# Designs tried in a protein design run: designed miniproteins, single chains, continued (6). Part 9

Each design is a single chain, and the fold is of that chain. pLDDT is the mean over its residues in the fold that is shown.

## One batch from the design tools (miniprotein)

Design m20304
Fold by ESMFold2-Fast:
Structure m20304 (fold): chain A 68 residues (1-68)
Amino acid sequence: MTFGQAELKEMITEADKDGNGFISAAELREVMSSPSFTRIIDEADIDGNGTIDFPEFITLITRMSTVN
């Protein structure tokens, strides 16, 4: 299933309640619904605190959109 770029950006904004530019790893895992992406998300969460910063999230989305 694919989401539009605007839809993904809206989800990022909605997930980031504090507006500090971090996204909950748990919410992102639910959205992706894929074991492969779940592992990548866990890797992006280097500190293990359950949050992913904006640059890492953009990288993940870009890879998903490019790699079929």
Scores: mean pLDDT 62

Design m20305
Fold by ESMFold2-Fast:
Structure m20305 (fold): chain A 63 residues (1-63)
Amino acid sequence: SSELKEFIKKLDEKIEELEKKIKELKERLKENPDDKELKLELEILEGLKALLIGIKNFLESKL
């Protein structure tokens, strides 16, 4: 389905955006290693990325 392929493409774009934000937060954490809020945000974003990758893998299995 072209619609499913377009959805997977949008999901890839969101995963890439999350990867960029995670990288930026890791760099900020190096400057502020005791920032508990920053550590929590990083953990949440890494969890969201894992979830989106799982969804992508499931959808790709249906192509």
Scores: mean pLDDT 88

Design m20306
Fold by ESMFold2-Fast:
Structure m20306 (fold): chain A 63 residues (1-63)
Amino acid sequence: MEEILELAERALKDPDDEEALRRLNELLGLHLSVPFLRALVLQFQREHPDGTAEGLVDYLRGR
């Protein structure tokens, strides 16, 4: 699995994984705060209960 997808998988399993959130923020070039990125992961999980790591990456990039 690519590093981005591994980090997205970690964030989906544990949205409090600050290391995974920080690395996703850096690799995707989002420049968000970690608490804000965590809130986006939780929102994605609410809107997409069967959401994948790929889906989360698209959600974060395309919103």
Scores: mean pLDDT 81

Design m20307
Fold by ESMFold2-Fast:
Structure m20307 (fold): chain A 62 residues (1-62)
Amino acid sequence: EREERLREALEREATAFGELIKAVMDVKYAKTEEERIEGQKKLDEAAKRLNEASAEVDRLVA
């Protein structure tokens, strides 16, 4: 059902946003260059997931 799909999409977007915030904090508080590089890769992945989740929400409300 549309309402249920929208709720699920919003939950995915919220989860992806939380992952993005975590990745930003991981980069900000990285103690070594290796940790910083790994954190930046995770940040890029999290940003991509958030963009995908946001696009799904937009598609469902349009």
Scores: mean pLDDT 81

Design m20308
Fold by ESMFold2-Fast:
Structure m20308 (fold): chain A 79 residues (1-79)
Amino acid sequence: MSPEEREAAARGMLEAARELAEEAKALVEEAPDDPEARRKAVVLLTAIGILAAAADFLGAKEVAEEIRKLYEEVKEAIS
């Protein structure tokens, strides 16, 4: 994997993580008492965590840290 491909992949992971975070927050905000919405939010939180690990594996430390911040924000929103 070239450095350019690695950077593009990391940017894609951050963009995906941002979209997942917004969706998870919206699910909990719109239906705070819906167990199904909470389950979906937990699945999205897990996906964000995987993206953070993948970005870290690619050596994109700053991107991984940004995704971890999104993970913590979503975790707090669903707790």
Scores: mean pLDDT 84

Design m20309
Fold by ESMFold2-Fast:
Structure m20309 (fold): chain A 65 residues (1-65)
Amino acid sequence: SIEEDYFLGLVRMIGSVLGVDVEVRIEGNTVTLTIRGDDEEKSREAEELIRKAAEGLGYELRVER
């Protein structure tokens, strides 16, 4: 879907800009986010930005580290 493609593009962009490794899985209305990185502050910023995007699109976010 357009919403899915848009969200995946945002996730990729956020990971690239902040230099963190981000992976998402979308199952129905649930997004599972995996974050890997050595910079805790940037990893936190990535999580916050992705959470806001997911919530704005009506997804339920689950986070794995």
Scores: mean pLDDT 83

Design m20310
Fold by ESMFold2-Fast:
Structure m20310 (fold): chain A 65 residues (1-65)
Amino acid sequence: SMTEEQKEELIKELVKLGFSEETARKVAEGIDAGKSDEEIAKETGLSVFSVTMARIIAGVIKAIS
């Protein structure tokens, strides 16, 4: 799972990319909870592609931490 610092960094990066703060938080929480891209997309109304991009960013944050 992500640390709270990593999760907050992910939310900030997603907001910079045009996600609303509410949607960015739901995506970050879904990734941290181990949900699939398809599950998060369904819950947020995002495309699977948008969720997959968020997951790549999460992976980068975790790799550099």
Scores: mean pLDDT 88

Design m20311
Fold by ESMFold2-Fast:
Formats: structure tokens, sequence, C-alpha cells
Structure m20311 (fold): chain A 70 residues (1-70)
């Protein structure tokens, strides 16, 4: 379940649908907060949202957090 929502978040992110990506990523993390894949996808979605808003420093921090998850 968590992995299914995380995959849907990645697909929405690739499509440029940041709202849908965020909703699916949040759902994945809520279902399994310890799932490293779901957490990594969540951080990638946050990075994309920060980048879209011009918050490049916050986007970089979110990307680092995603990279630390295996």
Amino acid sequence: MAEEYARKAEEALKAGDLRTAFEYAAKAVLIDPNNKYARAVGNRVEAAIFEANGDLELAAEARKAAEELE
C-alpha cells in the first residue's frame, strides 16, 4: 500500500502535477512512516515544490534528505 502511493507520487511528479504528487506522497508516509522509499519520495516531492516556489536552499536540503534514505 505505501509503495503503491509512493509510485503514484513519482508518476505525478514526472507529469508536473505537484499537488497530486504531494497528496500521494503524504498518504504513503502516513501508511508507513518507517518506509524509506516512501520517505525518499516524499522528500523528492517537497524538493520539487520548494524549487517551484523559488526556495532553492530548502529544495537542496530536501534533496539531501532523500539521498540519505536507501
Scores: mean pLDDT 81

Design m20312
Fold by ESMFold2-Fast:
Structure m20312 (fold): chain A 93 residues (1-93)
Amino acid sequence: MEEEKKLKEMEEKIKEAEKVLAEAKAKQEANTITEEDQLEAYKAVREGSLLKAKLNPEKVDLAEVEAQIARETAIVEEYLAKGYTLEQIGEIA
């Protein structure tokens, strides 16, 4: 019972993360995206990645994934505050 609910919630959160990213891309194309929108999209994508990793715990070290996401998020926050886009940050990191 609990496993079914967790699986559904994880998949639903992954889909929401994809929607947030799609909306951010649309705003970027229209040149209306804010640094807050970009940071939120990045965090949503990383949360989705963590949830996907939890679905395959035997293949990934969840503690390392969580630590890596935290480090990358801090870097993204700094660079977005300096006016870089998510695409530019991806090239730097």
Scores: mean pLDDT 69

Design m20313
Fold by ESMFold2-Fast:
Order: structure tokens, then sequence, then C-alpha cells
Structure m20313 (fold): chain A 64 residues (1-64)
């Protein structure tokens, strides 16, 4: 599931939050979301940090 992929990546990074670059890599490389779509979502969010829940919601938005 999306939740499992996000949890595994946070555990791998040893972190509780994502940078925009880490979110971009997860969305594109692990979830297969097109780079342009992922970049658009990140620009709209305008954040320097993303929680697990926020990344899950971005992924769900992109996969609609």
Amino acid sequence: SIEEIVDEELARLGKDRFTPYEVLRLLVEKLGIPREAALQLLRRAGKSWFTKEEVIELAKEALK
C-alpha cells in the first residue's frame, strides 16, 4: 500500500519527516508518479517539510 511504502522510506531515512526532494524521489521512483505531476503537487504545497500523512495524501491525489 501507499502507507507501507511511505513508512518503509521514513524508516530507511531514519527520519520522522520528508524534505521536498525526498518526497519527489518517493513519488517518482517508488510510486511511478510522473515527475511533472509530482513537481506540480510540491509547488502547490509550498512546504519545506512533509509529514507521513501529508505525503500519503499527495500520493493519493496524484494517483486519481
Scores: mean pLDDT 83

Design m20314
Fold by ESMFold2-Fast:
Structure m20314 (fold): chain A 68 residues (1-68)
Amino acid sequence: MTPEQQKIIEEAIKEGEEAIAELPEEEKEEREELQKLLEELKKNPSVEKAIELQVEIGMVEIKRGVGV
């Protein structure tokens, strides 16, 4: 793994942990999905998994913006 790839993975982990910490208790499904992706990334780190986690963070933010 290159240093650049490692940095991408570390940033994704940090963003994932922050996103989970900021989620309200009511958003259980969103929290569980983010936790699952974060744990998978920590166990088997890859740029692909890092991107998947970042995409899911964005999708959670969009879903919360729908006002439902």
Scores: mean pLDDT 77

Design m20315
Fold by ESMFold2-Fast:
Structure m20315 (fold): chain A 59 residues (1-59)
Amino acid sequence: MLSEEEAKEVEEYGIKLGLEAGLSEEEARKFGRGVVEAANGLGLSVEQGKALARLNAGL
């Protein structure tokens, strides 16, 4: 599982990508949380979590 610091980094990155993809602040926040949950569930690193966020944002 990601540490609290690593989870925050992945969440913030996901929020940034969600906003770039045209999501509202609320939807971007939900997207970021979803990426952290998926990364933790799959045992991903912070780098892999960021890659998952990019793939799911279509960027």
Scores: mean pLDDT 81

Design m20316
Fold by ESMFold2-Fast:
Structure m20316 (fold): chain A 111 residues (1-111)
Amino acid sequence: EEERETTLRSLFVKAAKRMLDAIEKGDVEGAARTIVEAALSVEDPEERIRLAYQLARFATQALIDLGREDEIPRFVAAMEAHIRELVKDPELQEALIAAVRKGVEDAVAGH
């Protein structure tokens, strides 16, 4: 739906700006928290997973472009920790962890 796509795009842009600000300040944990909170603000489970993937991929690419690839393991660990803290449903927890891991993997692979 056109309206739905516009809303998701707006959420992505807002989260991306907050995430880049956190990364610029050296706060990869804050960037990770922003991704998880943005994804959890989406009611539809499939769109939630997609947003988590897209934001994780974008953040990882930003770290690579800034020459801060050494921070990627810390960033991944922070995303997984926040998901485990905030998400108590095991199925959703596993799906979100898989989505953010894939986002990181695809960015590192140059896809």
Scores: mean pLDDT 84

Design m20317
Fold by ESMFold2-Fast:
Structure m20317 (fold): chain A 77 residues (1-77)
Amino acid sequence: GSMLEQAKKLALLAGLQAILIAKLNNLPKATIEKTVGDIKITATGYADGRAKATATYGDETITIEATLEELLKKLAE
């Protein structure tokens, strides 16, 4: 797949992970940062089941905002 497709998938996974970290640790929110190759990902997940994730590669930036249900649906596609 393209780098765009990889960045989207990584952002979705990071958003899901951030929500789970917040919920499992009884935190109002949790932020994670990771780098996979040339893609830098930052995601914040909230205990209420919302996430915002940003993936950056070169001059491109992808931002997703989604609920836990929406993230799971997109990852299953």
Scores: mean pLDDT 87

Design m20318
Fold by ESMFold2-Fast:
Structure m20318 (fold): chain A 79 residues (1-79)
Amino acid sequence: SSQVRELARQVARVLEEAGDTQRAQALLDTVDSLLAQGRPDDAALAVSFVARQAAREHPEVAERLRELAEQARRLADEL
């Protein structure tokens, strides 16, 4: 769960740099909710999904978001 929170914080930071503060906050809220429910795999998948979707809208940070999405997807596979 700490690993999922760390990836979510990294994605949120990249989103904030791109000016997407609302999506950054929504991601952190979603991850906290899923982790509170004992769903760390779903939380990791949410990080991966949001990062991939945001990469399509923010070409300036797209590569960083795709790398974080792949890390989150691999983490979900291990949970």
Scores: mean pLDDT 89

Design m20319
Fold by ESMFold2-Fast:
Structure m20319 (fold): chain A 65 residues (1-65)
Amino acid sequence: SAAADIAKAEALLAEAERALAEGDVETAQRHIREASKHLLRAYLQGAVAEAERLGARLRELEKRL
């Protein structure tokens, strides 16, 4: 479901932010890639506004890689 994909993406972005705080860039990159896949699925399922908000957060984390 879109809700499940949004929840998974949010959890993965939180894990990516934690990995970046610990200096683990490789783990952060992996979580960001997986979050992106879940956000695309949520967007295609109609959770457009929520996917766009989390997509903005994802892009901010990518700038810190």
Scores: mean pLDDT 88

Design m20320
Fold by ESMFold2-Fast:
Structure m20320 (fold): chain A 98 residues (1-98)
Amino acid sequence: MMAEAAAEGALAAGEGAAEAARAAGGEEGARAAEEAARAAREAGLAGEGFDGAAAAGAGATGLGVAGALGRRGHTEAAAEAAEAAARGARRSAEAGGR
């Protein structure tokens, strides 16, 4: 399904962000990015259909930002961006449930 493909993209983006954060010496940022990627994937799959795809897409976009921050060594900002991405995905899934 489209939601599953988008959610897998979000997980892959989270893995890239985690690797970049670890290279910068920020294991905590890497962990936050991985958790956010999983949350985005679960939200996307739970809200399958229009809302699931939107939720996964929002998560993937936010994780991309987190990855960029991590590569610059801004591991705290990367962790905050990843957490915001997870909340965004969850909010989009909630909108679809109503």
Scores: mean pLDDT 57

Design m20321
Fold by ESMFold2-Fast:
Structure m20321 (fold): chain A 78 residues (1-78)
Amino acid sequence: FPGNKSREEVLAEIEAGLERLRQAIADGAPLSTVANLDTAVRLLIVAGYVSGAITPEEYERFKAEVDRLGAEAEARAA
């Protein structure tokens, strides 16, 4: 899946994806933009878990954070 990426690179990509998502929500970006960023970071989290680059505990933590951010974006749109 992610070929030849270190654990550090995978973690940095996930954290950068989460930060982009947080910033988009904070800036009031359109829900379509937020949805695209949410999808992108979820794919990074799944890729990291499947490749063994992140632990099950890190997977659950990152997934919970994305779920929380998605709920925040939906609440702000309501």
Scores: mean pLDDT 83

Design m20322
Fold by ESMFold2-Fast:
Structure m20322 (fold): chain A 75 residues (1-75)
Amino acid sequence: MDAALRAVAAAAQALIDMGVPREKVEKFAIRMAKALEETPVTPENVARIVREAGKEMGLSDEAIEKAVEAAVQAL
């Protein structure tokens, strides 16, 4: 499976597990996937993209950091 797809799926699942509404998770996943098409898939880039997308979607800092951890671990 593509590393970018694994990272997006892992971040999305972490947000679902934290009770983030599915509609917001889907928008987050699309935003993250689009950003990863334009950048090398590294832990640093994945962490940055997750934080940027999470802040844009109004997610809590705790939810964002859980999504970062899950996405980076999936690489």
Scores: mean pLDDT 83

Design m20323
Fold by ESMFold2-Fast:
Structure m20323 (fold): chain A 61 residues (1-61)
Amino acid sequence: RLTKEQRQRAIKFLLDHQGQTFTAREIAEAAGLTGPNAEKIAREFFEEFKSRVPTLDISLA
């Protein structure tokens, strides 16, 4: 769903802001996602990423 560039931006955003609770909208905006599915794509990405790297101090509101 994410382009390589969008995924890299999203990962960088999460790593730069560890210790914070994110909204799907914030992740979508950081990744450059637009349109009605942006928040759903961002949420799906976050859940998959967090499940693969459970030691990261990140959480979704």
Scores: mean pLDDT 79

Design m20324
Fold by ESMFold2-Fast:
Parts: C-alpha cells; structure tokens; sequence
Structure m20324 (fold): chain A 70 residues (1-70)
C-alpha cells in the first residue's frame, strides 16, 4: 500500500461518527492537535493495523501531528 492509498482510506474512516467522537475527546486533552488531525491519526492507525502497514501509518501520523503543532 502506498502513502497516498493509506491516506485515502484513513480519510474515509476519519469521517465515521465513532472516530470523530474519539478525536473530540483527544482534542479536549491535547488542544494543540486539531480534531481533524486526531481523527486522521486514529484512522491511520486502524487502517495500518488492518493492512499490516503499521510502520507507514505511524510515520504519517507523526508527520501530521508535527505539522499541526507548527
């Protein structure tokens, strides 16, 4: 799976109500990271676990969090 494919699948999952609810809870605890970035990070980790692309998902999640804090 490519970085683009992983992001595309994560973007779909990030829009799900349960992911959005979890992202809002994480944002309340860490307001430096947007709800959108929390949702996408949760989605990336779930897709990574399902596809075996855990290392790629973790690398993308870390980059998104770093960009959101900048």
Amino acid sequence: MTEEELLREAEKLAKEPDVQAAARELHAEDPEISVETHALTIALMRVGLETGEVELALRLARRLVAEDRA
Scores: mean pLDDT 83

Design m20325
Fold by ESMFold2-Fast:
Structure m20325 (fold): chain A 64 residues (1-64)
Amino acid sequence: SRLDILETTLNLLQAGIDFLEEVIKKLKEEKAPQEVIEQNEKQLELEKKQKEEVEKEIEKLKAE
């Protein structure tokens, strides 16, 4: 069902967010170039926004 697809997508997005947070942590610990850290932080922000959109769509479908 569409709900199952969205819930699977949500789980995959959360896994991606968790992975990016760990990558950013390691980049900061290893003193990577600031530009590289900022690029990964922007990607994390985008993925968090995508997660919010998926959560809103799940809520709308559950209200039906």
Scores: mean pLDDT 86

Design m20326
Fold by ESMFold2-Fast:
Structure m20326 (fold): chain A 93 residues (1-93)
Amino acid sequence: MIPDAIAAIKDPAARAQYDRISGARLEEGLRSKISGRRYSRVDFEERGSGDGYLRLEGKVKDPTEEQLEEARRSGSKEIEPASNFEPYVGEPL
């Protein structure tokens, strides 16, 4: 995680969502190597953070069929973050 990016979140709702996602990562205790594995990419865009927006990127570990259907339905790889969401940290592959 980039501490400066977290500190830049001025919107309380965006900050709370980031904290929830981080908590889910810790609960799963999983920083799996993604080499040779398939993950859905999750882009999460926050607005109201200053004069712009903050995009949180990550991967969904072992995405559920429901999450994959949501991504297909929206025509994108964007999926609402849940307990299996892992933000990009360190070397991914």
Scores: mean pLDDT 43

Design m20327
Fold by ESMFold2-Fast:
Structure m20327 (fold): chain A 64 residues (1-64)
Amino acid sequence: MEAEREELVREAAAELAARIPDPEQAIDSTQQVRDLAAQNADAPLEEIRRKIDELVDAAIAAAA
């Protein structure tokens, strides 16, 4: 069900918005999360979650 994937993307977007002060950088990172979720549409939710978490952590670290 794509609803669970949308939830993962929303959680990631909220985390990025909260922890990245630059709005443009937060938006760009959120788009990368959306693209990653779309590219991994056939992957298990746990795998998508892990990949999203890695991307979010990297984006936050880069913004620090």
Scores: mean pLDDT 80

Design m20329
Fold by ESMFold2-Fast:
Structure m20329 (fold): chain A 89 residues (1-89)
Amino acid sequence: PVRRLAEYLAERFGLPVSLVRDVLTGRTPIQVVGDRLIDQGVPPSLVPRYLSVLQAARDALLGKIKSPEELTKYSGVNEGLAKKIMDLL
């Protein structure tokens, strides 16, 4: 589950798979990820959206999310992305 979800999000958002995996596993706390996103070339204005998507994926992986509709409440997560995250768990 972690591997497939990390590979999908990394490709979709143009991020290193290792960065996404470390966030999803809790190895890298979400609070320090913003600087790493900037280092990867993410515009500062988009950083909150990227952090929200990574948090949504992590919460789904931890079993905190029961449906795709709950994921759509996160900024940057549309219905298609929510369904894809749930399908890759």
Scores: mean pLDDT 85

Design m20330
Fold by ESMFold2-Fast:
Structure m20330 (fold): chain A 67 residues (1-67)
Amino acid sequence: MVEELIEKLKELGKEAEKLGDEKTKKEAERSIEDGRSGLEAGIDPESVEEYLRRKVEEIEKRIEEIK
């Protein structure tokens, strides 16, 4: 569900901020905006969900790398 993925990205962004990684936080915020913009542009919700899921995985990996 797109909403849950957006919520997860918000949580990851807060985690990145607590770790002092503003760049990863901003990437999480950008991914949320890209997802919302995609839905507004009429992109299929499932395609947006797949995009957001990939971004969640990517950002989680980056956070783990900065520990």
Scores: mean pLDDT 81

Design m20331
Fold by ESMFold2-Fast:
Structure m20331 (fold): chain A 80 residues (1-80)
Amino acid sequence: SPAEAARAVTLALMELLALDAEIFIQEKKGVVDKEGIERSLKRAEEALARAQATASPEDVAWLQKRFEEVKKRVEEVLKK
């Protein structure tokens, strides 16, 4: 349904924003909680998978682009 699709997209976006915020906080504090970042990444991946099942291809493509941008930042932080 449109409501289910909208909810899935919103939840995926919220998890991506939470992951990005976690990375920002970790970098600014100089303290790297790798396990915390990995947990947030897993939540974002699970939310994206749910959105992929119900959302339009256009919304999924947009979310995937946002996800890849954040994932690159995760990889850089986890190298520290």
Scores: mean pLDDT 83

Design m20332
Fold by ESMFold2-Fast:
Parts: structure tokens; C-alpha cells; sequence
Structure m20332 (fold): chain A 59 residues (1-59)
């Protein structure tokens, strides 16, 4: 994904990551894969990306 499209698309990207992680949590791998593909990321990568964001916010 091009990092040049940061800021405006960053918020949408974050929302997608949250949805992907929630789908994974619910066992909806199909939904997670579809969303991840639309954004150009893997479901596994989405989980890690969101985890990093949460960790940074906590500490």
C-alpha cells in the first residue's frame, strides 16, 4: 500500500483493520480475507498492525 496516501485514507485503513480483526475474532475468515484483499493486506498482517496500534496507545 502506498504510504503517500496517508492522513485521509489512514482513518479508513484503520477502520478496515479493526473490522478485519473483529472478523478474525469471530471466526469469519472469509469476511476477513475479503476485506484484507480490498485493502491490499493479509488478515494476519491486519491483526499485527492493529495490535501495534493498541500497544502504542497504551504505552
Amino acid sequence: VPEEVAKYDAEKYREKLREIVEALKNGDFETAEKLAKEVGISPEDAERALKNMEEALKK
Scores: mean pLDDT 69

Design m20333
Fold by ESMFold2-Fast:
Structure m20333 (fold): chain A 68 residues (1-68)
Amino acid sequence: MSDEERAKIASELGKELIESGEVSPELAEKVGVLLALGMPDRAIELLRKAGASEKAIELAERYAKKIK
């Protein structure tokens, strides 16, 4: 997967997390950065540590699957 494709997927997740109201814009940005870096496990861990809803975690896991 190209860096551009990964960045696009990360951007789409960040936007959906913000639009859903499930997480703060700051948290959504950090999650997006971790996905863009190819660290989906770290992104999911960050969401769990921040007390994000299962809906937000499931959304992140869906996008992580698109990456690898």
Scores: mean pLDDT 77

Design m20334
Fold by ESMFold2-Fast:
Structure m20334 (fold): chain A 76 residues (1-76)
Amino acid sequence: SLEELMKQKMEEELEEIKKYLKEHPEDGPKILKLIEQQYKKVKEQAEKLGTEYDKLYLKMVEEALKKIKEIVKEME
């Protein structure tokens, strides 16, 4: 339930990012950098705290980062 809700929210946000980047492809590297910074913070917290929630959140951010990298690469 929670994992499915988080996945749906992520997919919606990724589609909005894709639409934005079609009109503003020059912002791709900046968006990617922000997500990479967030990934590093989330990874550090998950490694330090080790809770199941932190691990789930880390997994979600990692998947979002992978998809954003693909979107940015396609906009090259």
Scores: mean pLDDT 78

Design m20335
Fold by ESMFold2-Fast:
Structure m20335 (fold): chain A 63 residues (1-63)
Amino acid sequence: SHFEKGEELFEKGKYKEAVKEYEKAIKENPNYADAYIYLAEAYKKLGELEKAKEYLLKARELE
């Protein structure tokens, strides 16, 4: 799945590529809270702190 590909890329430190795969996972399942959490972590690793915060808030809404 796109989420699993994102996790593999994240573990390898390929955060920009992980973001793209997590975004695809969210597009296929907009209620996938874990995909938003991991997307936020990837943005945090990229220094995109405001985007990371936005996606964490979205994940909390899906709880």
Scores: mean pLDDT 86

Design m20336
Fold by ESMFold2-Fast:
Structure m20336 (fold): chain A 68 residues (1-68)
Amino acid sequence: KKEEAEKLLKEGMILANEGKFEEAKELFEEALKLYPTAETYEGLGLVLYMLDKDEEAEKYFEKAKELK
């Protein structure tokens, strides 16, 4: 559901701000499965980039752009 996905997105952003990128990634992935949005793809791209997964991050950033 959208509400549950939004909660996961917010929790993931908090974890990312704390430097817990792996945990943030898991929450963003779950949010994406529940309700895919450009913001969720961007969030996942950002944490993947911080985890040095540049190629995966680029794919998610491109997907976020496609949703406009």
Scores: mean pLDDT 82

Design m20337
Fold by ESMFold2-Fast:
Structure m20337 (fold): chain A 84 residues (1-84)
Amino acid sequence: MIDELIREAQAGYAKALNLSEEFAKKAKEDPENADIYRKAQELYQKAADSFKKAIELFKSGENVDEGIKYLEEGKKLLQEAEDL
């Protein structure tokens, strides 16, 4: 169970971080849509931060329920960015 939660959080972290970098690049290459791309970048960065916190909590084993909340927050932030 914990190993699966760690893998899911790690996958989310990698995805969010990569998308944050891609949208930062898009903001530079497309000035007309830069505000939307920067907003997406910020949401993806927040998602990455939430997934990172989930990984730390799952690895410590001390607060798994809080780790799950951060995992869910990361997923929600990914969805919010995709809906822009």
Scores: mean pLDDT 86

Design m20338
Fold by ESMFold2-Fast:
Structure m20338 (fold): chain A 85 residues (1-85)
Amino acid sequence: DEEKEKLIEKLVENYVKMLDDLGPEAFAELLEYMADGLEKIANGNPKLLEVVDLLREAAEAAKKGDKEKVRELLTEALRLLQELE
């Protein structure tokens, strides 16, 4: 769905802008908090565990200031979340 893909793109760009506003350490901490919360409730759900891994990778990319990698990883995470019933 092209409209859903455009919405994901806009959300990801907002998160990348938040990285600039908060700074890399605070933004990475936010992503790590989200990942920890999802991991505790995932209960072996492979899609949720994949999202957890993507958020942790995005946190590491954010610490390095790699905005393109953050955009890539968050886009993949949001697409996986959209596939959950």
Scores: mean pLDDT 83

Design m20339
Fold by ESMFold2-Fast:
Structure m20339 (fold): chain A 95 residues (1-95)
Amino acid sequence: SAEELLEKAEKLLEEAEKLLKEGKKALKKGDTKKAIELAEKAKKLAEEALKLAMEALKLVPSDDRELILRAIGLALRAIGLIIDAEKLIKEAKEK
């Protein structure tokens, strides 16, 4: 169901956010290799969450405004995490 896809997307985004936070801490400590590995894992999870949110949008009834907004919100959150992860990877590779 759309709700099950959105719940799975939300859990993936929570894990991605945790990994990205740990990656930023690793970079501050000078562990560039760990920062890149954590950021790449976070990016992959966020990309999977984006795919699930987009799949959920296709299953949501056109009159279910609440589920449509939830799916869009999760998709935007995923895009933000992908951008943040790519930025962290770039910063780590430049050090």
Scores: mean pLDDT 89

Design m20340
Fold by ESMFold2-Fast:
Structure m20340 (fold): chain A 108 residues (1-108)
Amino acid sequence: MAEEELRKARELLRRAEEALRAVRAGRLEEAMKIAGAATEDEVYAAVVRLALEAIEHAQNAMARADRGEGDEEIRREAGEVSDRAARVAAEAAARLRETREFEMEVEV
């Protein structure tokens, strides 16, 4: 059902956003627990994975709405979740690159 796919997308996005907020705030232990990760770079990688999975479920919700299994509001909300998840994935990917580059500079 489109509503169930949208619910899953929202849950995945919420988890990705919570992990990203925690790691940005320097709460690495909390971020690792939310993301299910063992290192800071793995937290960012997990946020990317969670956000991409949220996009997939949001796209499934939109496809189901297009087939008459949901209304225009579900399609719109799924689109908004997909757009927001794409921004979260992009930010986490950028931070993952920064963290790896910083580690390389410190290992001189």
Scores: mean pLDDT 81

